# Ledger of designs, part 60: designed miniproteins, single chains, continued (2)

Each design is a single chain, and the fold is of that chain. pLDDT is the mean over its residues in the fold that is shown.

## One batch from the design tools (miniprotein)

Design m6198
Fold by ESMFold2-Fast:
Structure m6198 (fold): chain A 78 residues (1-78)
Amino acid sequence: MIDPKLVEGILYFMLGILYERDGDYEKAAEWYEKAAELLKGVDPRFAAIAYRNLADVYEKAGDTDKAEEWRKKAEELE
């Protein structure tokens, strides 16, 4: 059985990657956060990866404080 939240979380994660590659860190952060929220209940390890990517985009955007907050959230899920 395929969990619909897992599929949708993967799609949102891929959108985050595409926007990050385009340099749109605001939209990348939005999609990574949505991916992590969907994945937390079905694949916590994948949610942690999404939070690490979210932290990386905040760091690239110059928000080191938010980057550290999201890294901490990723560690809490692993």
Scores: mean pLDDT 84

Design m6200
Fold by ESMFold2-Fast:
Structure m6200 (fold): chain A 82 residues (1-82)
Amino acid sequence: MQALLDAVRAAIERAMEMVEEGAKNPERFEELYEEAVQYFGDATYAVEIAGQKNETSADVAAVNRLMAEGARRMTELIKEAK
């Protein structure tokens, strides 16, 4: 369980780094955005599977909050890019 949560957290952090780099380098925004979306997709799926197994509700909730915040920031960045 802990290894899974650590991996998901690392993926979310990498996605956030891609979002930040995209904001600084608009020419690379599309490339970095695609990578960030893939990291979020993989992380979301892993958290959902872990949650269904009813293993550690508090840890799953913490990662879900991090996912929600990341998704919100991604959405704001996309709106600003339009």
Scores: mean pLDDT 64

Design m6201
Fold by ESMFold2-Fast:
Structure m6201 (fold): chain A 90 residues (1-90)
Amino acid sequence: MTAEEYALEAYMYAKMGEFEKAEEYIKKAEELLKKNPDNSAAKLRLGKALKLLGKDEEAKKYLKEAARTAKKNNQESIYNQARKLLEEIE
């Protein structure tokens, strides 16, 4: 599985209220992200999962990194999603 796939699983489990599973998959995604830190899709999905877990400061960190990486790589959709989610966090 890729960092994006683990981050997606984390987000899906967070939406289902399966917070222990969400945290397990967040850790798996973070380990793979260390090998590819420019993975904007994984960072966006981690930000979404962390926001659902109420971990707003960690969510902001990943969403800011997702926006920065997406802008660098001309990934308009990821950039726009990350920016919108940042505006939703207090």
Scores: mean pLDDT 87

Design m6202
Fold by ESMFold2-Fast:
Structure m6202 (fold): chain A 58 residues (1-58)
Amino acid sequence: SMAEQQRLIRQGEGARQLGEDLGDERTRELGAKALEAAKNGDLETAQRYVEEADRLGG
């Protein structure tokens, strides 16, 4: 859904920004990958990257 896509875009961008601010390259990269997947409509892949970033402390 569009609401799901928007949520994943926000979560991916948030994880990317958090990783950048903290100097955590893994969290930044996972957030960036989630954002790109969400923008491309690959919501399943975006969700997995968001979940990985969250486990690292996002």
Scores: mean pLDDT 84

Design m6203
Fold by ESMFold2-Fast:
Structure m6203 (fold): chain A 92 residues (1-92)
Amino acid sequence: GSAEEAAREAYQRAMIEAANKAWDALSKGNLEEAIKYARDVPERAVRAAEEALSQHPVSPEKKQAILDRVRADAERAAEQMINIIKDEYKKK
């Protein structure tokens, strides 16, 4: 696949792993830990994408553009996760 496809697959996997940890913490009543995992999503996503891109040579400019998009997408996902976590906690 393309470098962009490899980066997308990697960061989506990292986001799913972080989400699973957040949901596990929430299921145990730990709101603070759940929010912490959600807030860590952007850094985990960017790291996973960067590792995937190390196997797919691209120009420095293209690499930065891909990583910037990954960070922006992951930051939006993290905000949505935090809102869902807070809403689910209020139902208890």
Scores: mean pLDDT 83

Design m6204
Fold by ESMFold2-Fast:
Structure m6204 (fold): chain A 65 residues (1-65)
Amino acid sequence: DLQEKLARVEEYLRRLGASDEQIAAAVEAARAVAEGRITEEEAKAFLLRLGLSEEQAEEVLRIAR
């Protein structure tokens, strides 16, 4: 279930101390990858620009699979 995976992404980012705006943007990027609208590479680049580390960005994408 995509909604359950996205909820887990939100919880992960909340534990990292991300803002509500950062969480919403990252969840939308994860959804876009899951729906095939963008590539994992594009989403990773976006997540890094949000201030996530490479490891954190990869974990977000792993949870969304």
Scores: mean pLDDT 84

Design m6205
Fold by ESMFold2-Fast:
Structure m6205 (fold): chain A 56 residues (1-56)
Amino acid sequence: SSEGEELVRRAVEVAKDSKNPEAIKAGKAAVVYALSGRLEEAREHLEKAEELVKKE
């Protein structure tokens, strides 16, 4: 789905650009969940990863 593709895109960006191990871990989890069709779990992990990146 377009939502799943967008979640993967955003999660990959977080994982590539972050130096925070917790943000990278959450971003990778979001990719796995999105690819598995678990979009709600993907969104939760992505939001956590993006929030961690905002904190530097």
Scores: mean pLDDT 81

Design m6206
Fold by ESMFold2-Fast:
Structure m6206 (fold): chain A 63 residues (1-63)
Amino acid sequence: EDADIAARYREAVKEIKELLEKSDFVPAEVQRRLGPALALYSGKDDPDITPEAVARLRALVDA
């Protein structure tokens, strides 16, 4: 169900955000891990995920 997918995606985004904040990120790994999740979330808006975070993740995926 959509709620299940959203919850899993939020966990993935939180983990990636922590990686970006803690140390240098690995663009290739972030891209591969987030690619599928970002495809599911690209058109959705959640209070837990900031627009800035989404933009940064998209930049990494596009790069």
Scores: mean pLDDT 58

Design m6208
Fold by ESMFold2-Fast:
Structure m6208 (fold): chain A 100 residues (1-100)
Amino acid sequence: SKLEEFKKLVEEFREAAAQGTPEADARMIELTKEIIKLAKELSPEEQYEAANLLFDVAREAERAGHTLTAGVISIAGATLLVESKHPEALKRIEELRAAA
């Protein structure tokens, strides 16, 4: 499924973000582009799950020092929450706003 492909890219992103080499940083940036592109192809239900995964990996990337990439991933996650139309999406958006 598209969601399984998405989860695989997210896992590869986590591995690249943790390595701290120039080659891994380049891989992380390319994976970010692929993740955002694939996320737009997900169903509304899958977009909600994908958004939560993106917030988790954005936090991990920020902790690793990838502040700009973390920002891009966070914006992508917020966009997916809005596009998902999920019943819990509004509550999740409010939780994220309160934590900021």
Scores: mean pLDDT 80

Design m6209
Fold by ESMFold2-Fast:
Structure m6209 (fold): chain A 58 residues (1-58)
Amino acid sequence: SLEEELRKKLNEITKEFVKKYDEALKIPDPAEREAKLQELMDEYNKKIDEVIKETKEK
């Protein structure tokens, strides 16, 4: 089922994002931390959009 595949992929992407975001919060330099957090948010949004497209095409 496309819905089951999409749900699994989204769940894994979210878990990975949360883990990386939590690790980024440990960066001692405030400027580097903020830049990394923004990067992770941008990557997360792109991955969500891509996986939705990819799942619909398969």
Scores: mean pLDDT 80

Design m6210
Fold by ESMFold2-Fast:
Structure m6210 (fold): chain A 79 residues (1-79)
Amino acid sequence: MKISAEEAEALAEKGVKLVKEGRELLKNATTKEEILRGIGLILDGIGLLEELRLLAKAGKVSKEGEEAYRRAAAELGLK
């Protein structure tokens, strides 16, 4: 079992999108509901990126997929 480069890139892209959306919601949040929604999106995005990181560590991702994760992490300032 191994994640393709396309699948890894899609996961990285989705993770980045969710974290960015959640961060934007938090910056503009004025209510508790908005804060919780922003946090939820960030956690969902981080979860996808963490899944990809663990798959890479286990050797279950292509080198291109590994690179997709590294670019996503750098873009979000996670490393």
Scores: mean pLDDT 82

Design m6211
Fold by ESMFold2-Fast:
Parts: structure tokens; sequence; C-alpha cells
Structure m6211 (fold): chain A 78 residues (1-78)
């Protein structure tokens, strides 16, 4: 997939996230797409939002994993 196609997909997913901000699948896809684009800070933001949502659902181990992933992504953005 080209960067242009990934950027288009990111915009569509961001619009979906505005309509349903608690959609785990949409947030996970946004983190993945932005990581593929090399936009690591945005990827980290969506991974952290996903972690917050999963923690509220009692999925503490998965939330901790995603917070660790977000920290690694932010280190790549520096």
Amino acid sequence: MSDEELEKQAKELEEQAKKNPDDIETLARLADVYAQLGKYEKAAEYAEKLADLLEKQGKTDLAAYLRGLAEKLRQLAE
C-alpha cells in the first residue's frame, strides 16, 4: 500500500473515531496505520487512547502492553 493510500485510510479512520471514540478496532487500526506512515507520535497517541479504553474495561495486562508500545513509538519520534 502506498503512503497516499495509508494517509487516506488514516483520515477515514479518524472520521470513524469521531463518530465512535470507544471503538477498539478503529483506534488499533489508527495506531497501526500511523506507525506504518512513520508518524510515531500520532501512532503513540492512538495506542495510549486504546490502552486507556482497555483499562476501563478491566483489560489491565493488554493496556500495560500498549502503554509500553506507545513509549517505544515516542522514542522513535524523537
Scores: mean pLDDT 83

Design m6212
Fold by ESMFold2-Fast:
Structure m6212 (fold): chain A 125 residues (1-125)
Amino acid sequence: SMEEFKKEVEKLKKEMREAAEKKDREKLVEITAEFIKLLYRYLGLPVPSDEQAREIAENLLENMPLLEKLIDKVLPGASEEERRELLRNIARATLTALTGEEPDPELVEIFADFLEELIEAVKKL
Protein backbone atom coordinates (compact mmCIF):
# COMPACT_ATOMS: atom_id res chain seq x y z
CA SER A 1 0.00 0.00 0.00
CA MET A 2 1.01 3.66 -0.35
CA GLU A 3 1.05 4.06 3.46
CA GLU A 4 3.45 1.12 3.89
CA PHE A 5 5.64 2.42 1.03
CA LYS A 6 5.77 5.89 2.64
CA LYS A 7 6.77 4.40 6.03
CA GLU A 8 9.60 2.35 4.48
CA VAL A 9 10.87 5.40 2.51
CA GLU A 10 10.82 7.58 5.68
CA LYS A 11 12.89 4.91 7.47
CA LEU A 12 15.41 4.87 4.57
CA LYS A 13 15.60 8.71 4.57
CA LYS A 14 16.41 8.69 8.31
CA GLU A 15 19.14 6.05 7.76
CA MET A 16 20.47 8.11 4.82
CA ARG A 17 20.78 11.27 6.97
CA GLU A 18 22.65 9.25 9.64
CA ALA A 19 24.99 7.73 7.02
CA ALA A 20 25.66 11.22 5.54
CA GLU A 21 26.55 12.61 9.02
CA LYS A 22 29.13 9.79 9.32
CA LYS A 23 30.34 10.32 5.70
CA ASP A 24 29.60 6.62 5.09
CA ARG A 25 29.45 6.35 1.29
CA GLU A 26 29.11 2.54 1.37
CA LYS A 27 26.03 2.80 3.63
CA LEU A 28 24.50 5.43 1.29
CA VAL A 29 24.92 2.98 -1.63
CA GLU A 30 23.23 0.23 0.45
CA ILE A 31 20.29 2.50 1.46
CA THR A 32 19.83 3.73 -2.14
CA ALA A 33 19.84 0.11 -3.41
CA GLU A 34 17.10 -0.72 -0.86
CA PHE A 35 15.06 2.28 -2.10
CA ILE A 36 15.38 1.06 -5.72
CA LYS A 37 14.18 -2.46 -4.79
CA LEU A 38 11.31 -0.98 -2.72
CA LEU A 39 10.27 1.30 -5.62
CA TYR A 40 10.30 -1.55 -8.20
CA ARG A 41 8.29 -3.77 -5.81
CA TYR A 42 5.73 -0.98 -5.27
CA LEU A 43 5.41 -0.42 -9.06
CA GLY A 44 4.85 -4.17 -9.65
CA LEU A 45 8.04 -4.35 -11.74
CA PRO A 46 10.53 -7.26 -11.61
CA VAL A 47 12.63 -6.45 -8.54
CA PRO A 48 16.34 -6.16 -9.47
CA SER A 49 18.80 -8.50 -7.74
CA ASP A 50 20.91 -7.16 -4.86
CA GLU A 51 23.86 -6.85 -7.30
CA GLN A 52 21.78 -5.01 -9.94
CA ALA A 53 20.23 -2.66 -7.34
CA ARG A 54 23.70 -1.88 -5.94
CA GLU A 55 24.99 -1.08 -9.47
CA ILE A 56 22.03 1.29 -10.09
CA ALA A 57 22.59 2.89 -6.64
CA GLU A 58 26.33 3.38 -7.28
CA ASN A 59 25.59 5.03 -10.65
CA LEU A 60 23.00 7.32 -9.01
CA LEU A 61 25.43 8.42 -6.29
CA GLU A 62 28.22 9.05 -8.84
CA ASN A 63 25.86 11.27 -10.88
CA MET A 64 24.36 13.27 -7.97
CA PRO A 65 27.13 15.96 -8.13
CA LEU A 66 26.49 16.31 -11.88
CA LEU A 67 22.73 16.63 -11.27
CA GLU A 68 23.38 19.38 -8.67
CA LYS A 69 25.59 21.27 -11.18
CA LEU A 70 22.93 20.92 -13.91
CA ILE A 71 20.21 22.27 -11.57
CA ASP A 72 22.44 25.27 -10.73
CA LYS A 73 23.11 25.89 -14.45
CA VAL A 74 19.46 25.48 -15.58
CA LEU A 75 18.01 27.42 -12.61
CA PRO A 76 20.73 29.84 -11.42
CA GLY A 77 19.71 31.40 -8.10
CA ALA A 78 16.66 29.10 -7.89
CA SER A 79 14.45 29.12 -4.81
CA GLU A 80 13.94 25.86 -2.88
CA GLU A 81 10.47 25.62 -4.49
CA GLU A 82 11.89 25.99 -8.04
CA ARG A 83 14.55 23.33 -7.31
CA ARG A 84 11.82 21.04 -5.92
CA GLU A 85 9.69 21.45 -9.07
CA LEU A 86 12.67 20.45 -11.26
CA LEU A 87 13.20 17.35 -9.07
CA ARG A 88 9.48 16.50 -9.45
CA ASN A 89 9.92 16.71 -13.26
CA ILE A 90 12.98 14.41 -13.11
CA ALA A 91 11.09 11.97 -10.83
CA ARG A 92 8.04 11.99 -13.14
CA ALA A 93 10.21 11.38 -16.25
CA THR A 94 12.06 8.50 -14.51
CA LEU A 95 8.85 6.81 -13.29
CA THR A 96 7.23 7.19 -16.74
CA ALA A 97 10.33 5.61 -18.36
CA LEU A 98 10.18 2.67 -15.92
CA THR A 99 6.42 1.96 -16.20
CA GLY A 100 5.35 3.40 -19.58
CA GLU A 101 2.49 5.06 -17.63
CA GLU A 102 1.66 8.45 -16.10
CA PRO A 103 2.87 8.14 -12.48
CA ASP A 104 0.83 8.79 -9.33
CA PRO A 105 1.48 12.42 -8.22
CA GLU A 106 2.02 11.23 -4.61
CA LEU A 107 4.69 8.78 -5.82
CA VAL A 108 6.34 11.61 -7.84
CA GLU A 109 6.50 13.72 -4.65
CA ILE A 110 7.99 10.85 -2.59
CA PHE A 111 10.63 10.12 -5.27
CA ALA A 112 11.50 13.84 -5.67
CA ASP A 113 11.87 14.11 -1.88
CA PHE A 114 14.21 11.07 -1.84
CA LEU A 115 16.32 12.56 -4.67
CA GLU A 116 16.63 15.88 -2.77
CA GLU A 117 17.75 14.01 0.39
CA LEU A 118 20.25 11.96 -1.67
CA ILE A 119 21.77 15.11 -3.26
CA GLU A 120 22.20 16.64 0.22
CA ALA A 121 23.68 13.36 1.59
CA VAL A 122 26.23 13.09 -1.25
CA LYS A 123 27.25 16.76 -0.73
CA LYS A 124 28.33 15.81 2.84
CA LEU A 125 30.72 13.11 1.54
Scores: mean pLDDT 88

Design m6213
Fold by ESMFold2-Fast:
Structure m6213 (fold): chain A 70 residues (1-70)
Amino acid sequence: MEELEKALRELVDAIRAGASDEAVYQALKKVGELAQKLGDKSVEIIKTEKRDIIYLTPEFLQRLKAVEEA
């Protein structure tokens, strides 16, 4: 749980810093991988030919906002 919140903080920091699409994607992918490892269903990873699509559930967005406001 704590590792997921740390990854969410990294994602929020990247977005707030106006980081590149690639940097935001890498942070998002890390969050998705950690969420799957913890059995958290708040993030889905859909594999495509060029890159994985990370689907954000309402639960994930709620946690992201909580981290941003903390």
Scores: mean pLDDT 68

Design m6214
Fold by ESMFold2-Fast:
Structure m6214 (fold): chain A 80 residues (1-80)
Amino acid sequence: SSGEILRKISDKIVETMEKLGKLSDEDYEKLVEILTEVRKLIEEGKYDEAIKLLEEEAEKYKEKNPKLAKILEEVLEILK
């Protein structure tokens, strides 16, 4: 169910942030924006679009925002 997937995503984000440490305010704002769109896509059953968005955003931030990119990669793994 979408609710089960969203809970797994939330749990993985918390776990990943505990390992990586606190995000900057800017990175946290970006994470919230991305996750808001991902959540909307998941609730609409658009899993392939959610996966594509996470892949594109993780790649975009990989070099400059590595903690943000790592959180997005961990969320992506839940969706496969």
Scores: mean pLDDT 85

Design m6215
Fold by ESMFold2-Fast:
Structure m6215 (fold): chain A 60 residues (1-60)
Amino acid sequence: STDEITDLIGEVTEAMGLLSDEERAEAAARIKRAFTQSPKEREEELRRLLKEMRRIIESR
């Protein structure tokens, strides 16, 4: 659904703001690759990335 993907993108964007420049660059590259994939693969990758970013943030 459009609302769910919009919310996911918002959460990803917010998490990226809390990363280092290097971590954010890698996250941005993964997002760009995900957007070249099928909708299902894109959504799965964005959810994985969000979980990984949250682990990094929580370790601080």
Scores: mean pLDDT 80

Design m6216
Fold by ESMFold2-Fast:
Structure m6216 (fold): chain A 102 residues (1-102)
Amino acid sequence: MSVEELLERAKELLKEAEEEIKELEKKIEEAKKAGEEDLAKLLEEIIKEIKEKIKELKKLIKELEENPENEEVKKKLEELLLELEILLGIGRLVVGVFEVVK
């Protein structure tokens, strides 16, 4: 992947992750109102991890924009994008399972 393509994908995933946090926060409020404390706690942990990955992602985007030839930063960004995509998928799966199998 080119540095330009990687930066575009990173910025798109950053936007997707911020939107997903808003949806998960809404699901936490719904879970708390339903008395589903374990689900609320699990979703809160997932949001915390997503927020930490978003913070790292913003830092790596900036570092790669400042130093496009930095192969270490490029590799870390590629790895972080995969980790964040997996984490977002897990969040969606957790919500789906609890909504269907109650």
Scores: mean pLDDT 83

Design m6217
Fold by ESMFold2-Fast:
Structure m6217 (fold): chain A 59 residues (1-59)
Amino acid sequence: SASDIKKKRHEAIYLESEASLYRMLGWEYKKQGKHEEAKELYAKADELIKKADKIKKSI
């Protein structure tokens, strides 16, 4: 339904926004030389983007 499509769109946007926050945090850690912590944050961001992409492909 149109309502379900709207909810999925909002969920995808939310996940993409969360991914952006993790990437910004990862960049800050990288600037501090904390490369392992930055890697973990980038991996989390990537997983959120994969979830958002899967949702977008379902609508």
Scores: mean pLDDT 88

Design m6218
Fold by ESMFold2-Fast:
Structure m6218 (fold): chain A 66 residues (1-66)
Amino acid sequence: MRFRITMVGDVVKAIGIILRLIGDPDVEVEKVGENTYEVTYHGDEAAAEALFAELQAEPAVEVERL
């Protein structure tokens, strides 16, 4: 699954989210803008959908499916 994350709210919380994703071995994170990252998840589809839903609920970031 591939999606885009933009940091829009609390910088500390947003950075924490991005660092958590970078630490996941099933996740590839690419910086595509100053506050924008593209994420590719290589794990289980159910886990990918759960991660996307969790990130959509976070006010510090905007998430869109690619």
Scores: mean pLDDT 82

Design m6219
Fold by ESMFold2-Fast:
Structure m6219 (fold): chain A 96 residues (1-96)
Amino acid sequence: KEARIYTDKGGFYYRKGDAEKAIEWFEKALEIDPDNPWAYLLLGETYFNLLGDYDKAIEYYRKAIEAARRVFGDSLEGRVLIERAEKLLNEAEKKK
């Protein structure tokens, strides 16, 4: 989807450790595609790894799983994303 350009931009800032800019670009991806599971997953990663906001990370990982089930169904991409999000959700829950 067209939102990929925005998630790529967010990923660039995430790798630079710029949480504010990463979040801005991932949110722009969600404005174009509100059900983008990768944008939700990457928002969760940003809150978890850069901001230490485990509540927000958990919220976004859950949204990523829900969106992936709707968008990808039982596809390989959906399974990979859901497995990653569930593992990260469990790690974030242990931090609380």
Scores: mean pLDDT 85

Design m6220
Fold by ESMFold2-Fast:
Structure m6220 (fold): chain A 68 residues (1-68)
Amino acid sequence: SIKEKLEELKEEYSKDPRIKAELIGDKTLKLSGDLSPEEITAIALRVIGDYPELDVKVEGNTITVTAK
């Protein structure tokens, strides 16, 4: 399910102490932290590649992952 995919992403990125991963309800995951623009872009591209059912938005130092 979408929720299980978002929970997997939250668990993966929560292992980095610089990243705050927050699951909002069953359909939205926010990743934020003191990350470079290059690091943010790399994370977004990995999520898009691995989870084609998920939409990814990058705004400053925040990545928002939602169901399409």
Scores: mean pLDDT 82

Design m6221
Fold by ESMFold2-Fast:
Structure m6221 (fold): chain A 64 residues (1-64)
Amino acid sequence: AMEQLRQEFVELLRKAMELIENAKTAEEALELGEKAAEFHRQFLAAKSVAEMQAIIAEFRKWLE
């Protein structure tokens, strides 16, 4: 469970990096990078599987 959640999060980070690389402006790239870093910080701070799942769901929703 935990390892699968980490793998899902890494996949979302990879998708976020693709969006950053394809950003039309430096400002857009910075905003995307800041949001991705916020999700990463939240994921590292998560204390339970439920918290990790909630963060992954929100990150995925934000990316879509």
Scores: mean pLDDT 82

Design m6222
Fold by ESMFold2-Fast:
Structure m6222 (fold): chain A 57 residues (1-57)
Amino acid sequence: ELEEVALRAVEGDDEEAQQQASFALYELRREGRPVEPRVRELLEQAARLLSERDAAE
């Protein structure tokens, strides 16, 4: 579920998926829930891509 969103955000450069991944990362950090490290790394990469997109605009 989260892995699919993260992969779409990173590999597909999908802005909606990047926004969803960024929100999911925020919720995971707020709740302090563990997530598979690979999925977390993808979510963090997706959030970085969204930040870069915002900086370009």
Scores: mean pLDDT 76

Design m6223
Fold by ESMFold2-Fast:
Structure m6223 (fold): chain A 99 residues (1-99)
Amino acid sequence: APELSQQARDLANSNIEESDKLREETDRLRELIERVRRAPSVEEALEIAREFGFDIEARSIEEVLALLEQRLEELRQQGKKIGDEMFNKFDELVDQALS
């Protein structure tokens, strides 16, 4: 059915957009982490985080880094989940098309 081809196309497009967003957010977060590591004070580290759009409350550079590394891990888990779910849905659609 034409609907099956459209569903596969919509899923592929959605996956590309989501993957691109995660890649951009991950790259930006890695750049932020590197800048925070080089910050001379926690106040400077928090200001750098704000420039990148992160409103973080922390008492030390190590605490800022821990919060950013936690966010990076959340992005890795989100990417894995999107990949796994997309692969399973695409396999189901391909199996239906071949049946």
Scores: mean pLDDT 75

Design m6224
Fold by ESMFold2-Fast:
Structure m6224 (fold): chain A 63 residues (1-63)
Amino acid sequence: SSMEEEKQKLLEKAKALLDELLKQGKISQETRDNVLKEIEKLLKEGRIEEAERLVVRTVVLYD
């Protein structure tokens, strides 16, 4: 897929994972929103690998 398709898939995956952590009471709404903002910023900058790493770190930290 194109770089834009990869970005969209990662953003959708990140939102789903963050929403699951929020639903389970493992993170606050503030933490969810702050992590999502950083992921969106990294993706906008084309830093896909760093965005993926942030998603992994968030899951490891809070799950």
Scores: mean pLDDT 87

Design m6225
Fold by ESMFold2-Fast:
Structure m6225 (fold): chain A 64 residues (1-64)
Amino acid sequence: HMNDKEIELLKKIGDSAINYLKKMGVSDEEIAEFKKRLDEAIASRSKEKGVEFLNEMAKKIKEL
């Protein structure tokens, strides 16, 4: 499980990255998928889901 500091950091990084993808023209459908994954990682406090989210965001940004 993630502690409160890790959750806060994940929210901050995740929101910034999602906003960047949206600004770069990524589809609303893909943005909704990333938001769902972020929300699930936060709600479950799952470190595994958090890492998976960050890895997928990094891949998407690299492909832009």
Scores: mean pLDDT 86

Design m6226
Fold by ESMFold2-Fast:
Structure m6226 (fold): chain A 68 residues (1-68)
Amino acid sequence: SEEQMKKLEEEEKKLRDEVQQRVDSINAALAAATTPEQKAAILQTARDFSAEYEKKRKELEEKRNELL
């Protein structure tokens, strides 16, 4: 139980770190973009990532509820 909770907290932290790294990458890509088309493509990638992030967040929330 405590070991499973610690592992879950590590997974939650890893997900937060991955989100921050992705945000930093998107911001860098947007800063480097020279056309509206490049910017639109980057923003689409950001939207796709947001959907995947929400799925992972929900899975971790369900795991937390099971352990509590």
Scores: mean pLDDT 83

Design m6227
Fold by ESMFold2-Fast:
Parts: C-alpha cells; structure tokens; sequence
Structure m6227 (fold): chain A 80 residues (1-80)
C-alpha cells in the first residue's frame, strides 16, 4: 500500500541518516559508543529489510541501498 511504501521510505531515510552520523564520527576520530553501535546495527537491519521488500524498485535505487548496506557492515566491523 502507499502507507507501507512511505513507511519504508522513512525507514530508509532514517537508516541512511544513522549511517551518515557513524561515517562523520569515524572521519572525526570520535569513538563509537555501545548505543551508537546499536543504532548502526538497527540501521543495517532496516536497510536489509527495505531492500528485501522492494526488489521491484528501480535497479539504481537497489544498488544505492546495497552500497549503504556494505558501508554499514564495514563501519560495524571497524567499530569492533
């Protein structure tokens, strides 16, 4: 439904925002807190779920989500 699409678009936007905050923290040498790691883990999960539900979205958008997933996974690996 339109409401479900809008909810997933909002989930994607929020997940990307958390990813950008994590990237900014890394670039500035700010250590990740346990809460930051949890937020990034949730963002990664939301990105994966949006991608799985929206395989009908334009391929260019799916490629962007896949890139965001890879970046989130890399940031989480580096935070350990």
Amino acid sequence: SLEEELDDEIRYALAVMQLHLARLAKERGIPFTEEDIKLLEKALQDLKEVLERHKDWPESFQERIKADIEEAEKLLEEAK
Scores: mean pLDDT 83

Design m6228
Fold by ESMFold2-Fast:
Structure m6228 (fold): chain A 85 residues (1-85)
Amino acid sequence: MEELEEFLKKKYEEILAELKKRLQTHSPIEVRKFLSKLLAKTSKEVQEKAEYLGVDMKEASELFTKYSNDLMKEYVELIKEKEAA
């Protein structure tokens, strides 16, 4: 479980930085599509890693759901900040 959490933490930091960068040059809709594509890819990677590590798939799914929700909150905050300026 800890290895899966560290994997997602690293991915979170990388994706958040990329979202901030892309919002400077791309529309919010384009950034949202990019985020959705990355979340789909990360979901698959989480499932594969959970099977390899022998982690319960329900626990892995719950961890990914939290990760996905946290990234979506950050994305919404970034858009609000941009629109408020």
Scores: mean pLDDT 80

Design m6229
Fold by ESMFold2-Fast:
Structure m6229 (fold): chain A 99 residues (1-99)
Amino acid sequence: MEFEREVLAALAYIFAAISRLAAQRSTDPEVRELLEKAAEYLSKGAEAIDNGDFETAAQYLKKAAEYLRKAAEVSGDPNIEGLAKGAERLAKQAEELAK
């Protein structure tokens, strides 16, 4: 359904924006780089969803989740871990829509 696609893309864009904001506020260069990488992949995932390419979207969202997970481990920030779990859920949703 078109609405599900629009919501999924919107959530991916929102998570990308939050990840970029977290990167700008981080004092740890490693955490900043990981959060910036996550934001790039979240944005690419959102664009793939907008184009109806859910298989590619799932791949980008999985990479975003991996970078967010690493950032959470390095920073110890539970809010970043929340973003990682969110990205994992978006990836699963994209996989279901690819069927």
Scores: mean pLDDT 86

Design m6230
Fold by ESMFold2-Fast:
Structure m6230 (fold): chain A 55 residues (1-55)
Amino acid sequence: DGEKLLELLKKAKEEWSEKQVQALYLHLVQELSLEEVAELLGLSKRTVSEILKEA
């Protein structure tokens, strides 16, 4: 179902943008390590690193 695929991609993109803002805030303002940010956001350290690279 093409429409379901497009909806999933759109949600993933929006969630990625929100997580990027949260990760940047926690890392730059709160001075948390990538590991600590990953634990707070429920993400892997690799995912946090990828989000920060998008900034």
Scores: mean pLDDT 72

Design m6231
Fold by ESMFold2-Fast:
Structure m6231 (fold): chain A 115 residues (1-115)
Amino acid sequence: ASAAAAGAAGGAEMAARGAEEHEGRKAKLWGSTGAGVAAVGGGTAYASGSKEAGRAASEYAGRAGELADRLEGREAAGAAAEGSAEAGVAAAELGGGERAREYAERAKEYAERAK
């Protein structure tokens, strides 16, 4: 679960930076890349035996990427950050562990910054 939550935190950070530091296509690209990082974290957790946490994290990250693709600029980055944070929370709830919860809290902080 910690791999999925760590990927979600990293993805939310990238997406938040996109929303804060970039505009237009660049903000959207950072958001989409962040959602991809969260999805890779979920896939890694799944492959490593945390199947429920990894699956849920990958599904939330996938939805974040789809939503970011439908939106523009900084809104796309903000949506990707929020979805990545949701992936981290799901990983922490299903997989448990203190480190996973720490990463989920960090991901939520990045999503708030992207608002």
Scores: mean pLDDT 79

Design m6232
Fold by ESMFold2-Fast:
Structure m6232 (fold): chain A 85 residues (1-85)
Amino acid sequence: MKEEFARKKLEQAYEKAKSAPTLDEAIKVASEIGRELAKELGATPEQQKAVETALANMAEALFIYGEEGDELARKYIDAAVKILL
C-alpha cells in the first residue's frame, strides 16, 4: 500500500512537471509534491531533501533533454521510491 501510494504521487509530480510552462515552475511543483509525500510517509529530513533533489533533477531532465529526458526522469522517480521505502 505505501509503495502504490508513493508511486501514484510521484507519477502526479512527473505529469505536472511535464505540463509546466517553465523549468522553474516544473521544479517548484515537483519539489512541493515530493515534500508533501515525504511528510505523509513520515520520512526523515534527510530523506525529504533527497526526494526533493531527485524530483528537481527529474524536472530538469524533462526540460533540458526533451523526449530523451523521459527515460532519465523515470529513473529519478524510481530513485525517489527507493529513498522513501
Scores: mean pLDDT 81

Design m6233
Fold by ESMFold2-Fast:
Structure m6233 (fold): chain A 72 residues (1-72)
Amino acid sequence: MVGTLTLLQDYKGYKAGEDISDKGVFTPPTEPGRYYLVSRAGDITRIEWIPESELESRRHEIGRIIGTYEKG
C-alpha cells in the first residue's frame, strides 16, 4: 500500500501543499499510521520521521515540521 506525503513548507524544490509521495525524495515509514517529517532542533539539515503517537513526547527534538505522511 502507498502512503501520502504532503509538504507543509517548501522543501528541496517542492512547494508547500504538494503531494510528493511518488517522488522518492524521502524513504517513507514501513508501518501503517500517521507520521510527521521533521527537522531536528539545533540542526535543521537532519530530517527524520516521528510517529504521531510520539510527537508530543518528542516535541523537544523538533525544530520544524516539514510535512505529514499517512499510510493505510
Scores: mean pLDDT 72

